# Designed miniproteins, single chains: the designs that were tried, part 8

Each design is a single chain, and the fold is of that chain. pLDDT is the mean over its residues in the fold that is shown.

## One batch from the design tools (miniprotein)

Design m245
Fold by ESMFold2-Fast:
Structure m245 (fold): chain A 102 residues (1-102)
Amino acid sequence: MVNKAQIEVETEGFAGGARAALAESDEEIRRIVEETTERIKKILESYGLKIDEEEARRLTEEATRELIRAIREAENEAERIGRAMGVGMRLAQELLEAALKE
């Protein structure tokens, strides 16, 4: 059961990271991360898992900062996309882990 939830949230994290890599501003990156977190929360809720709102906000803010940094430090498009997808995947995993602790 956890394996299906994990695959679904990781897929959303991966896709969110890829979209953020194509963003033209820090504000657009923030919006994409917030939308990705909301999609992941809905997936978790469909499996009966709930995440604390304060923890979800904290993880979203941390992922936004990491994503902006990763994109700015990337030297080429492929590295930017790869790093951004990695941050999105990590956010998904951390959101799932936080939900499982409740």
Scores: mean pLDDT 85

Design m246
Fold by ESMFold2-Fast:
Structure m246 (fold): chain A 99 residues (1-99)
Amino acid sequence: MEEEAKRAAREAGELARHAAESKTPVEGAGGAVGAIGAGLSAQLYARRAGNEEAEREAERAMELGSEAGRLAALGSPEEERREAAERAVEAAERAAEAA
């Protein structure tokens, strides 16, 4: 459970990083959706492990990934989309460290 939470959180971070590096809203949205899914997995594994800190950080990663996806769906400027996705990366990295 601990290793599974850590792996899912790392995957969420990698997908959020892809969103941050995207040059188009469509690519950014794809990365953000993937990051949300992986973040959910990390949250569920952390919850099963009884790791409340990892669960909270994974939830934060999903919230920030959702915001990055929303900005991508709206066709927001690249810089704004990148900043939101970078925040999701940081939260996912904290979730992996806490796991």
Scores: mean pLDDT 81

Design m247
Fold by ESMFold2-Fast:
Structure m247 (fold): chain A 102 residues (1-102)
Amino acid sequence: SPLEEYRALAEEALKVLEEILARTTDPEVRALLREAQRLLERALESTDPAERRALLEEVERLLAEASALALERAPDDTELHALLARARALVGEMRDAVARLE
């Protein structure tokens, strides 16, 4: 079901965010990831399609900013960059799944 797919993607995205938070000590990257986690949890709880879309768009923006900072400050941390790319891909798949719920 699209709802089961959406929840599974969200659970995996939250797990990847926890793995990134365990790997990085950069306070600015951590702040962006914590805000992304909070908004992602809100997107999971929301039943409003417009709110889901807006929350996921903001999560993607925060993850893009975190990725840019990680590339600047830890350019050789290939695992960190891979985890950030995976989190962004999962959020993109969640946005596609939300379109199928509406």
Scores: mean pLDDT 88

Design m248
Fold by ESMFold2-Fast:
Structure m248 (fold): chain A 60 residues (1-60)
Amino acid sequence: KKEIIEKAKEAARLKVEGYSISEIAKKLGISENTVRKIMVEAAKILGKTVDELLKEVADE
């Protein structure tokens, strides 16, 4: 199922908190490349850029 948005928001939050992509990938049980892909896809689905997604999560 499309948990992409949920996982991408979790990854974005961890990135804002200072975790590296490698650490985020390990925490989520996916590859570093997949972390990047889900963030891009979720941002696109939400009508945002990855940077806008990160800013929104940070401002939350």
Scores: mean pLDDT 77

Design m249
Fold by ESMFold2-Fast:
Structure m249 (fold): chain A 88 residues (1-88)
Amino acid sequence: MKPSEEALKKITDANIESAKKLHPDKSLEDIVKEWLIETMNLIVEDVFPDVKLESLEEVREVAEKLPEEVKEAVFKTIEIIEELVEKA
């Protein structure tokens, strides 16, 4: 997959809005972190089937070993999420 920055931002915004409606008692930061870790585990499972991620630090470290296109998408997703959390 080769998602554009705009596509990643739209998906992230939609997921955050949905999560906030379903879990109004959770902070935006916690929702975003949980969602990102879960999403990255799904992506990593396809590329590295024996790897499980538990933290954003591990996500960043493993992203360096991913194919260039996937690596760029992962880092862009993290950047967009961090920007949305800061602006919220």
Scores: mean pLDDT 66

Design m250
Fold by ESMFold2-Fast:
Structure m250 (fold): chain A 68 residues (1-68)
Amino acid sequence: MEEDRAIRDILRAHQTRGVRAALEVADRYLKQGIRGERVEKLRTLLTGILDGRLEEAAARVPEVVIEL
């Protein structure tokens, strides 16, 4: 499904290129009309990490995706 691919690509960008790259991937998928709850929750989490949340929140990205 489109949302599953989007989440995978966002997580890969986070793991290899960091939070800003992951947000850019998420924004591209949202602009393409992929409007899944899981993508929006992941984007919100990444934005919170970038806005100065603790490093602990970044480590929880894989756990949050499992729960989504």
Scores: mean pLDDT 67

Design m251
Fold by ESMFold2-Fast:
Structure m251 (fold): chain A 87 residues (1-87)
Amino acid sequence: MKELEQLGAEKVLEGKLKGEEKFKELAEENPEVKEIMEEIKKKTDEAVDRLDKEIQEGMLRMKGSAEKIAGNDEEGEKLIKEGEELL
């Protein structure tokens, strides 16, 4: 049950992330909306930044491993370390 709610929340969060710039447009037209949107954006950005960094780390780790398999150890280590520094 909670897992299904979490998946739904993630899809809503992803949709809101793509609508983030539209929040700025609404806030520019309405000062009251600006305050509300800035608070929502802050909370959303904090949650998304954490998730985005975890995804980026995973991708960099995979790319680094592929580079090392190809014989590019220095580039591979650099990519893996870049991912580790994101977390």
Scores: mean pLDDT 66

Design m252
Fold by ESMFold2-Fast:
Structure m252 (fold): chain A 78 residues (1-78)
Amino acid sequence: MTFTFEVRAYDKNGNLLAEKTVTATSAEEAAEQILAFVRENGLEDATLELTSASGVRTKAAPTLEELVAAVSFLMSQE
């Protein structure tokens, strides 16, 4: 099964810095894609908001552990 997530990165004042759509078959694959996006765009200090295709949202720090947890949560809501 394939999952699609909208990723938005915000600064501490709530300003949108960057956004990306991620498509993956596992939480690990999605987390790796998001982490690559974070590193490529210098977003290590940003707050990430992840939105599933069904509109469920969650926040995560830009770390592999937090991203795997956040994506796993969103996948469980499907």
Scores: mean pLDDT 83

Design m253
Fold by ESMFold2-Fast:
Structure m253 (fold): chain A 97 residues (1-97)
Amino acid sequence: LEEAMRAVNEEVLAALAPRAAAAEPTRAAAEELAREALALLEALARDPARPPEVRDAARVLYAAYRAAYEAALAGKSSEEISAIGAAALAAELARVA
């Protein structure tokens, strides 16, 4: 699962890298990139052509990214967003283990 999560995260980051590099350093641009990351993870999680490990990894990462995104929208600090995302990741990892 950990290797699959690393591969899925790398795939999402690679897909978004050109847009991230071109983005203005604004909250709106960060929120748009977060929405695109969530959409890519949702697509991977629902793709029956992908191995089960990849789909499970995408679901775990989606839960973490969604929690972080919602915390950001609620105006949480970057440290709180990171902590909330990490907690969501840990909770989902425990669920699929």
Scores: mean pLDDT 77

Design m254
Fold by ESMFold2-Fast:
Parts: C-alpha cells; sequence; structure tokens
Structure m254 (fold): chain A 88 residues (1-88)
C-alpha cells in the first residue's frame, strides 16, 4: 500500500466544500482503495489522504484531488506529499 497526503488551505468556511471536491476526485481515480478527509473549518484547512496498492496510483489520485481542490472556489494553496508509511 502507498499513501499520499493532500493539504489544502482555504478561506474560512470553505474547507468542507473544497475537501469534499478533492475526495470525490480521488475516489474516481482507478486503483484507489482508501480516501480519508479531515476538515478544520476554523483554520480553513482540509487534508485528504489517499491509499492505493501502488505508489503510481496513489500519486495519480493525489494529483486528481489537488486539481479538483484548485478548481474549487475558496482554495488558497494545495500541497501534495507522499506519506512515509510501510508500503507492504
Amino acid sequence: MAYYKVTIKTEPGKAPAVGLAAAVAAWKTEGVTEVSVSVDPEAGTATVTVGAESREQAEKAAKAAAEAASKTPGATSVEVEPLDRAEV
């Protein structure tokens, strides 16, 4: 299993909508097995974690989530990073 984290900063109150759009895009990516979303509306932060069987699939899902977030009104920054978890 490989994991990527997408951290999205938003305008106050926009984090739930941005986080949901990112999660939906990740779930539409082939090979994705896990998507989790954490939202802090007060801080204006949404975090989407994606899991897949391969690093390439997880990276593709994370990029799809980042693109969806950037297209959603209220997103101010998007960061994508691999998670240092055991991949087997």
Scores: mean pLDDT 79

Design m255
Fold by ESMFold2-Fast:
Structure m255 (fold): chain A 100 residues (1-100)
Amino acid sequence: SEGIKLIDQAADAIEKKDLDKALELLEQASAASKNDSEMSTAANLAAMAVIYLKEKDLKMARILVDQLRKLADSLKDPELKKAVNRVADALEKQIKELEK
């Protein structure tokens, strides 16, 4: 799925601290998910987490990471689940670096 690849690429962008690129990729993932409510929800939650991380609202970013992990646990598509967990892991690492 193109959407899953875009979410996975967004995780790579977050790890590189390129949050603007991560947002572009997540917007593309959301557009690619027109009839896929799970992929659309994942892309939108991830985009919100990136926005709060850019604003240094670490408390809101962490809440959205927790929501992404709960969503991942409910996902039936193992590739989407893996991509969403990679985004959550990347976001959590960036949050931890900023929390001090």
Scores: mean pLDDT 86

Design m256
Fold by ESMFold2-Fast:
Structure m256 (fold): chain A 74 residues (1-74)
Amino acid sequence: MSADQQVEQLTKAAKTLTEQVRSGRMSPDTGRVALHSLEGQLKKAKEDGASEELVEEGQKALEELRKAIEEAEK
């Protein structure tokens, strides 16, 4: 799988996880573990030459997931 394809899949996963955390289908603890895993994957894809545009989109999706987790922990 190309670095670009990895970022696209990661972005979709992050959006799905954000919805699950916000809807209460996923605990914030589980969401945080998933967020850390996806952050590591995005860092690797960036190092492997993924396009800046896709990396920025992935970063935005992970930021939304982080916000959802923080709101659910309050």
Scores: mean pLDDT 84

Design m257
Fold by ESMFold2-Fast:
Structure m257 (fold): chain A 114 residues (1-114)
Amino acid sequence: MEEAVELLKKGNEALRKGDFETAEKYYQKALEIAEKEGDFELVGLAYYNLGLIYMLRGEYDKAIEYFEKAREYFEKAGNKALSLEVKRLIELVKNPSVESEFYIRLIATTEKPE
C-alpha cells in the first residue's frame, strides 16, 4: 500500500516531466492519506505542491490559496522554517518579476534537499 510520502515523490516525478494532471492526482491522494493520519506537515507539503502546479499553469490566485493552506498546516505542525519559506513564496507570486519567475520554476522542478 502506497504511503503519502511515496505518493508525493511520484507527484514530483510527474511535475518534472510537465505532466501537471498526473502530478495533481498524486498530490491529492497524498493529501487525503495525510489528512486521515493527522500528519499536519505532510498535509502542508501536499498543499504546497498543489500550489506549485497552479503557479506553473499561471493560475496565481489559486496557487496563493493553496500556499496559504500549506503555511497554515506548517504552523500547526510547528515547522516555522517551512511556514516562513511558503510566506516568502506567496509574496514572490503576488509581485512577480522576470528574475523571480525563473527562480519559481527552478524551485518547482528541483527536488528539495533534506
Scores: mean pLDDT 78

Design m258
Fold by ESMFold2-Fast:
Structure m258 (fold): chain A 87 residues (1-87)
Amino acid sequence: MSKPDEVEVNLALVDMILAIVVSLGGDAAETEEMAKRVLEIARSLRDDPEALRRIAEGLRRAAEEVEDPESAAVLERAAEEVEELLE
């Protein structure tokens, strides 16, 4: 298992990626690549349900904030994949 400080760093990195995605929200392809990075981080934290829940909530919030509906759909799909890791 990762150290608790590594979990905090990974969660901060996810928050930064999602902030970038919201800022870029007119490019669905870039959003897809950023969502893949978030999913890679989530998979590394799959044994931490609290971290996975926070990542899924962040993805859903970003989906609500992006202006581009295709980017919003990519983020919603990523949130669903993170929620599947909680099972």
Scores: mean pLDDT 79

Design m259
Fold by ESMFold2-Fast:
Structure m259 (fold): chain A 93 residues (1-93)
Amino acid sequence: SEAALNARVQEAVDEAIEAAKAEHPEADVETLLEAVVRRLLEKAREAERQGDNELAGRLRAVAYYAKAYLAEQRGDFEAAAEYRRKAEEALRA
């Protein structure tokens, strides 16, 4: 179900945030988000290797939305728009 999938996505996101904070305890939001993105993409590849393509797609979407936010904060609105598109496509896969 969508609710069960959303719960698994939230668990993966929470784990990535906790791990990123442990590695970078004094990090600013941008540094923390970069670490979370890296961990979410690693988790997405692992989910894909295990055949869980729905979880992989949802984790990629979260990572791409975070990348869009970081690009926007840096004034790169073209990259931000591209990452938002990739996030939306990942949700449809």
Scores: mean pLDDT 88

Design m260
Fold by ESMFold2-Fast:
Structure m260 (fold): chain A 96 residues (1-96)
Amino acid sequence: QEEKALEFIKWMVDRMKNIDGVGGVGERGAKLAEEIAKKYNVPYETAPGLTPDADAVAVAVNGKPIVLYAHGETPEVRERAAQIAADLAKKAAEKK
């Protein structure tokens, strides 16, 4: 499950030239966000999920959040991951 999600994420981000940050929600989401961030050398932040099975991962590309993985999720979990990624992208744009 996570391996297939990671392969899809890798396929997506390899085609995205400007990753600004990664947001992870929940235990699995946090782990995936850390792996993506280390691979692409970008900042990441994580938040707890609302339930033990609620996980999401989002990346920000040119300031736009894209949710790459979600499992057992509520809309709030997806929105949280996207918001974290968007906030990191905004901070990156403000650093000069």
Scores: mean pLDDT 71

Design m261
Fold by ESMFold2-Fast:
Structure m261 (fold): chain A 79 residues (1-79)
Amino acid sequence: MGLGRATMTSENGETFVAEALDGEVVSSTGGNEMVEKMAGLVSRAAARHRRPLRGEFETTIDGKRYRVRVEGVPLAPPP
């Protein structure tokens, strides 16, 4: 199993957050499809590689700058 989290923050403080388990979105704040997809991707990657993953990048959407952070952690299977 893998847990993924993605956070996207605009230069004016607007924030979108999503969390996913094995590619399935389990929570989302702000309802941003890109953030939800990123959370799903890092959750699957962490499960596949069985190691924590971290990344940060900047992007521009409609002339507005955003900072994106992604974190993936491998989870042990439930007992």
Scores: mean pLDDT 80

Design m262
Fold by ESMFold2-Fast:
Structure m262 (fold): chain A 81 residues (1-81)
Amino acid sequence: LSPELEAEVLEALAVMQAAIGKISKDFDSAVEGLKKIAEELKRLGFSPEGVKRVLEDIYKEAQKNGDKKSAEKAKEFLKEL
């Protein structure tokens, strides 16, 4: 994979991770997956902005579902992006 194609795949994986997190209500795994994807994008020299938007959505869903730990984890990670 070229870096550009790898970045496109990572962005698609971020959207899928968020969708799985919302369906399963496993927000902790969703946040961890999104964190790894954002770190990979940065290592490839690409902006994690798309992942940041998806992570903000997961943060809101975690809060709505009363998952305070996952919401706090997402909030901390959003500050690092």
Scores: mean pLDDT 84

Design m263
Fold by ESMFold2-Fast:
Structure m263 (fold): chain A 94 residues (1-94)
Amino acid sequence: MAEEFIEKAREALAAGDFDTALEYIRQALKYLDEHPDDPNAEELLLKIFELIRQLVAAGHRDAVKELLNEIKKEAKSELVKIFVDSTLKYIDSV
């Protein structure tokens, strides 16, 4: 299921639909927060990170940070909390 959201986010990003891409990233992260034991979780998070990097490079840094801070506030799994914290630190370093 997270793979479906990631693919839709990639398609939206390629089409220049950044709001739709952010929404699918939100859905993918919420899925992984609810299913932290998913055997593909690390691979899926890497794909999400690549999409986030592309959004930041496209000039949507503030929108990405807003999304990640919202996810951090709601997140229950250590997996997603660590991912969000690491990704926010990365964004602040570039």
Scores: mean pLDDT 87

Design m264
Fold by ESMFold2-Fast:
Structure m264 (fold): chain A 86 residues (1-86)
Amino acid sequence: MEELLEEIKKKEKELLEKVKELEKKYGIDDPKFQEEVFELTAQEQKEIAEMIINDPNAPEEDKQQAKEFLAKIEALEKERQEEKAK
C-alpha cells in the first residue's frame, strides 16, 4: 500500500504538469481547456482506482472503496455526456 500511495502521488504530479501545459496552450478561459482538464482528471482517477483494485496486497475494504469511487467517476462521466447531448 505505501508503494501504491507513492505511485498515486507521482500520477498526481504528472497530472498537474499536463494541466499546466493545457493552460499554456489554450488559456484558462477557453472551454476546451475545461473539457480537456476534466477528461484528463477522470482518466487519472480511474487508473488510480484500478491500481488499488488490482493490488494483491491491498485490503479488501480499500478495494471496495476503490470500486465505489470508480462507479462515482463513471456516473460523473455519464452526466457530462448527457450535458453534451443537449
Scores: mean pLDDT 75

Design m265
Fold by ESMFold2-Fast:
Structure m265 (fold): chain A 100 residues (1-100)
Amino acid sequence: LPVLSPETTEKIAKGVMLGLLSAQAGDLATARSAFDIALGLIPDPAARAEFRALVDRLLAERSRAAFAAVGDWLVRLIREHGRDPELAARAQRALDRLLA
């Protein structure tokens, strides 16, 4: 993935976090919609395909491991491609609370 703009990074982070929270609440329709918005913002086809596979696993299994895989992907994206360590730390704290 190339470096993402701050606006794109924030939108992906919000979409993924909404998707995770909605899936945890059992609202799979909202989760699917939120994840699809985030997927549309990923410019690299390989990264988009990887994220789609993680999302599809999460919506099918709703296991702690599947939630962690989607969350870890987001934190890595923000840190490595968004270059926003504060947003990455906020996403990690939100993921830790979700998995508690």
Scores: mean pLDDT 85

Design m266
Fold by ESMFold2-Fast:
Structure m266 (fold): chain A 84 residues (1-84)
Amino acid sequence: SMEMVEKYREMVERVAKRIEELGLPKLARLLKELQELVIAGRDPDSPEVQALAAQLLAEWAKLSPEEQKKVEEVIEEVAEEIRE
């Protein structure tokens, strides 16, 4: 439904903002861009989606284990806040 899409978009915006506040603006931007394509119904196997996913994974791989855990905690917290 449109209401569910709006809630998911709000979740993505909140996650991206909190990741930027952790000092990871490039990761936040790539995550938001990738999720906007998903919301728009883009094929996951498309070159555009695959290129963004590869860049996101490269930025993720540069993070320390502590930074990765903080990002995962942010995603979990925001998902709970946006509960249907």
Scores: mean pLDDT 82

Design m267
Fold by ESMFold2-Fast:
Structure m267 (fold): chain A 65 residues (1-65)
Amino acid sequence: MSAAMREERRRELVERAEEVARRLPEKQNTLDSAAAILAAGASEAAEEAAERVIRKYEEQVRELE
């Protein structure tokens, strides 16, 4: 994956984390941590772990709508 595609993916995931945090305020701290990991670009493994957390709570939001 190119650096540009990876940067776009990180930006998309951060936006998705913010959207989930607005719908699940009790998970805001967890989602803020995931977004911070993505913004920092610390490692691919950390970014993948953050994505899994975001996806988990996106599924919970889907069940509430």
Scores: mean pLDDT 78

Design m268
Fold by ESMFold2-Fast:
Structure m268 (fold): chain A 58 residues (1-58)
Amino acid sequence: SPEAVEALRRIARGEPVTLSDEVADAVQALIDDPERLEAVIEEHFTPEQRERLRRILG
């Protein structure tokens, strides 16, 4: 979802993020689906931001 992508962008920038339950669930669904997460990251994020997200999200 666009809200989940924006939340991930803010996390990748090291910004504090307050998520609604719906957005948090959407972010978690992306994390739980490596194929979708990889597609989103490749489309929207630099290699440096990908590395940061990997460290933050586990």
Scores: mean pLDDT 74

Design m269
Fold by ESMFold2-Fast:
Structure m269 (fold): chain A 118 residues (1-118)
Amino acid sequence: MDVLREAARALEEAARTAKELIDKMQNEGLTKVSKEAAEAAEKIAQTLRDLYERVREHVSDAVRDLLEGAILAAEGFAKAFRKTYEEGGKYSDVAIQLAKGFAALLETAARALRGEAA
């Protein structure tokens, strides 16, 4: 398998993990899930950084920008959910909608990498 297809699979797996956590947040409450969500977002951010270093020479500028955006989003969610866990917090449906947007961004990045691999 080429590196772009392996990277696309990693993004697809990250998107699935994000969607599972969103469902858990909706059913169990944001605060209860915040630690698990922070840890998952931290892991996704690290995976995206490692992936970016391996693929950046093989992708267009647009796909590089998309991957950089995904890294920053993952790091932002990790920080926000970590703060919620440590300090307590109340989040509205807006936080869930932002997390859904992040999952969609990961799926879009995966599709872009599959297109570059073809």
Scores: mean pLDDT 78

Design m270
Fold by ESMFold2-Fast:
Structure m270 (fold): chain A 63 residues (1-63)
Amino acid sequence: SRAVERIAEFLGVSPEAARQILEEFQRGIEEIKKNPELYSKPAEEYRRRFAETVGIEESELDE
């Protein structure tokens, strides 16, 4: 996916490692959605920042 490719490029890791990073991030986002009061920012803010950091659109995180 585009997200996996950009994460791999940004961090200088393999596409397989980038996929694992994306999956871990998605698990974290779901945890924030379930327990929003335990986190300083909403899930949408973390998604936006992650996408901005690796240079992709938020919609590409869900591919």
Scores: mean pLDDT 80

Design m271
Fold by ESMFold2-Fast:
Structure m271 (fold): chain A 89 residues (1-89)
Amino acid sequence: SVDDDLKKTMDDVKSTIKWLQERQQKEKDPNVKKQLQQMIDDLQKKLKEMKETKEKNPQLSKKEVSDLIIDIESFMTMQIMKAWVLRKE
């Protein structure tokens, strides 16, 4: 269902946040820790925006949910790539 698709995307964002939190806990560089915290904060903000969009628009169409999922997944992928670069550099 549309709600199941949205829930899966939200769960994926939560998993990404947890992955970043685990990386931050193992990180020794204070500057890298701060950058990882910013990524966590940005993803948590995006998750909140998704929840607020659902609350304001309880009758979201399949197209609207698909567009929201694409937006969130693109943002999440960008944060993952930023974190990957921080680890490699």
Scores: mean pLDDT 81

Design m272
Fold by ESMFold2-Fast:
Structure m272 (fold): chain A 72 residues (1-72)
Amino acid sequence: SSSAKEELAKKQKETLEEIIKLLAKRNNLDVEFEIEQVSDTTFKLTLKIGEKEHVIVGTATEIKKKVLELLS
């Protein structure tokens, strides 16, 4: 059902937001970000670290991997 997909996407987005906030705080980084759902399975993350902007489009797992690479 569509409601199950919507709930999963919402939880995935919230988890990504929490991971970004935790990593930024842990590593004392000035980070601004926005996450937009672009399909049932994919998100767009705009991540600004100081003066550098990164745009990542992918699944929650792919975005998490890139966030860990950029903020670790």
Scores: mean pLDDT 84

Design m273
Fold by ESMFold2-Fast:
Structure m273 (fold): chain A 63 residues (1-63)
Amino acid sequence: SNQEAIELVQRSARTAVTAGVPKENVLAAAKQLIDQLVKEGKLSASSKPEALKAAEDAIREAL
């Protein structure tokens, strides 16, 4: 579902930033993961902004 894909993006971003990966690299990786999930049909293209916001929020909250 879209929610499961968004949760995956959020968890991946949180894990990476907590492990000390630079914020810009985490955000770039999140964008690539979002595009891959859309390609696989696991996330609707219309939900890309919501998934990106979840990644950005996770990065902000982990700092």
Scores: mean pLDDT 85

Design m274
Fold by ESMFold2-Fast:
Structure m274 (fold): chain A 65 residues (1-65)
Amino acid sequence: SAHEEARRRADELIAEVKRAAETLGPAQTREVVYRAAAEFVELANETGDIKTLDAGLRELAAILR
């Protein structure tokens, strides 16, 4: 389903950001997180899955702490 596809893409995006954060400095990590946040908003616009957006943004915020 579209919701299953959205969750899979969200999980892949979070995994990619976490891998990048392990190797990058704070400024570069912030740039990657902001770009990922924009991609989550785009995904929510495509699918209407606001719960996946909320969960993704919470995980991105945790990476910056």
Scores: mean pLDDT 79

Design m275
Fold by ESMFold2-Fast:
Structure m275 (fold): chain A 87 residues (1-87)
Amino acid sequence: SRMDLLRELLETLEELVRLAEENAPEEEIKRKWDEVLELLRKVYGEESAEAVRKAREEALEQQPEHARTYVLGFARLLAREVREELA
């Protein structure tokens, strides 16, 4: 169900936040980010997931050294939105 996908998205976002906060390897953070994108596609559709993917790519083209910080900030913001949808 959509609610089950939202719960899975929240859990995956919380894992992504944890990995970024713990300074996990960049490959592990990227893998978890890709899992978030797949769940976004299932919950909100392809256009929304693609917009999120492109926004990260644009940000990293300008500041590649801030990849982890970008992912952490995004994941925290989206996790709050998903929690509100589940409330």
Scores: mean pLDDT 86

Design m276
Fold by ESMFold2-Fast:
Structure m276 (fold): chain A 95 residues (1-95)
Amino acid sequence: TPLEIVRRFVEEARKLLEEYKKKHPEFQREIDLVEADLTLVELGAMMDPERAERYLEEFIKRLKEMAEKYPQLKDFYDKLIEIARRALEEVRKAR
């Protein structure tokens, strides 16, 4: 279901966030902003699972904007975008 897909995505994404926080403590604030955004995506999908596709699309758009603003974290954002795109594809196939 869309909610289960979003939950798996958030779990996988949080593991990547934890990895990067350990590698780059200097970027903890920027990584924490992504963590807050992930929490909002999960809450949004819990409240309205039919909008899961839109929440993932908007999340990907925000990650692209952050990658431009913080090029030092480009690899981090690119990996998150890849995880999010896989979840988006799964949500689209479930409809």
Scores: mean pLDDT 85

Design m277
Fold by ESMFold2-Fast:
Structure m277 (fold): chain A 98 residues (1-98)
Amino acid sequence: SEIQELVEELAEKVKGTLEDMIKATRELLEKLLESSEENRRIAAAYGVALVHLSQGKLDEAEREAQRVLEDESLTLEEAREAVERGLAAMEAYAAAKA
């Protein structure tokens, strides 16, 4: 799964707190949103996956992310909203643990 590979790469690259991970994830997803339609779908899929992963739902995260990756009708605004929801879910998870 490309999303699992992206999660593993992000974890390897960030040597810091949950806050540093969230910041690095935001910067990566913002770059993807600005690059191409295919990369916008990847960013949106990642955002959707983060919401479900924050709830411990790995199988649902993978299924919903794959659905988004194949959605050629996805708009930039929908992709941006998915990214922001995913990051908000990570921030809420971090705050609840603090």
Scores: mean pLDDT 79

Design m278
Fold by ESMFold2-Fast:
Structure m278 (fold): chain A 90 residues (1-90)
Amino acid sequence: SEVERRVLEALAEAGVVLIEAGVVLRHSPEDDPRLPPLREAARRLAEEANRLAQALEEYGASDEELLEELVERLERAIEELRRLIRESLA
């Protein structure tokens, strides 16, 4: 279904952004005040990705409304983490 495709695309994108955040965190000075918000956003993204992955495994296409809600939550978490990554690289 289109919802399942969007779920898989969002999960793949979340994985890429988490790797990018990990690289920034490893190469930033330990006392950089931008690091705690970035770590928290990465943690939230991982939690939302796990939540969506669990729902897909347990319910599949049987609850498309739930999958759509969880995808939107994940997409918001991805955008927030991307914003913080951009700010940390400026």
Scores: mean pLDDT 84

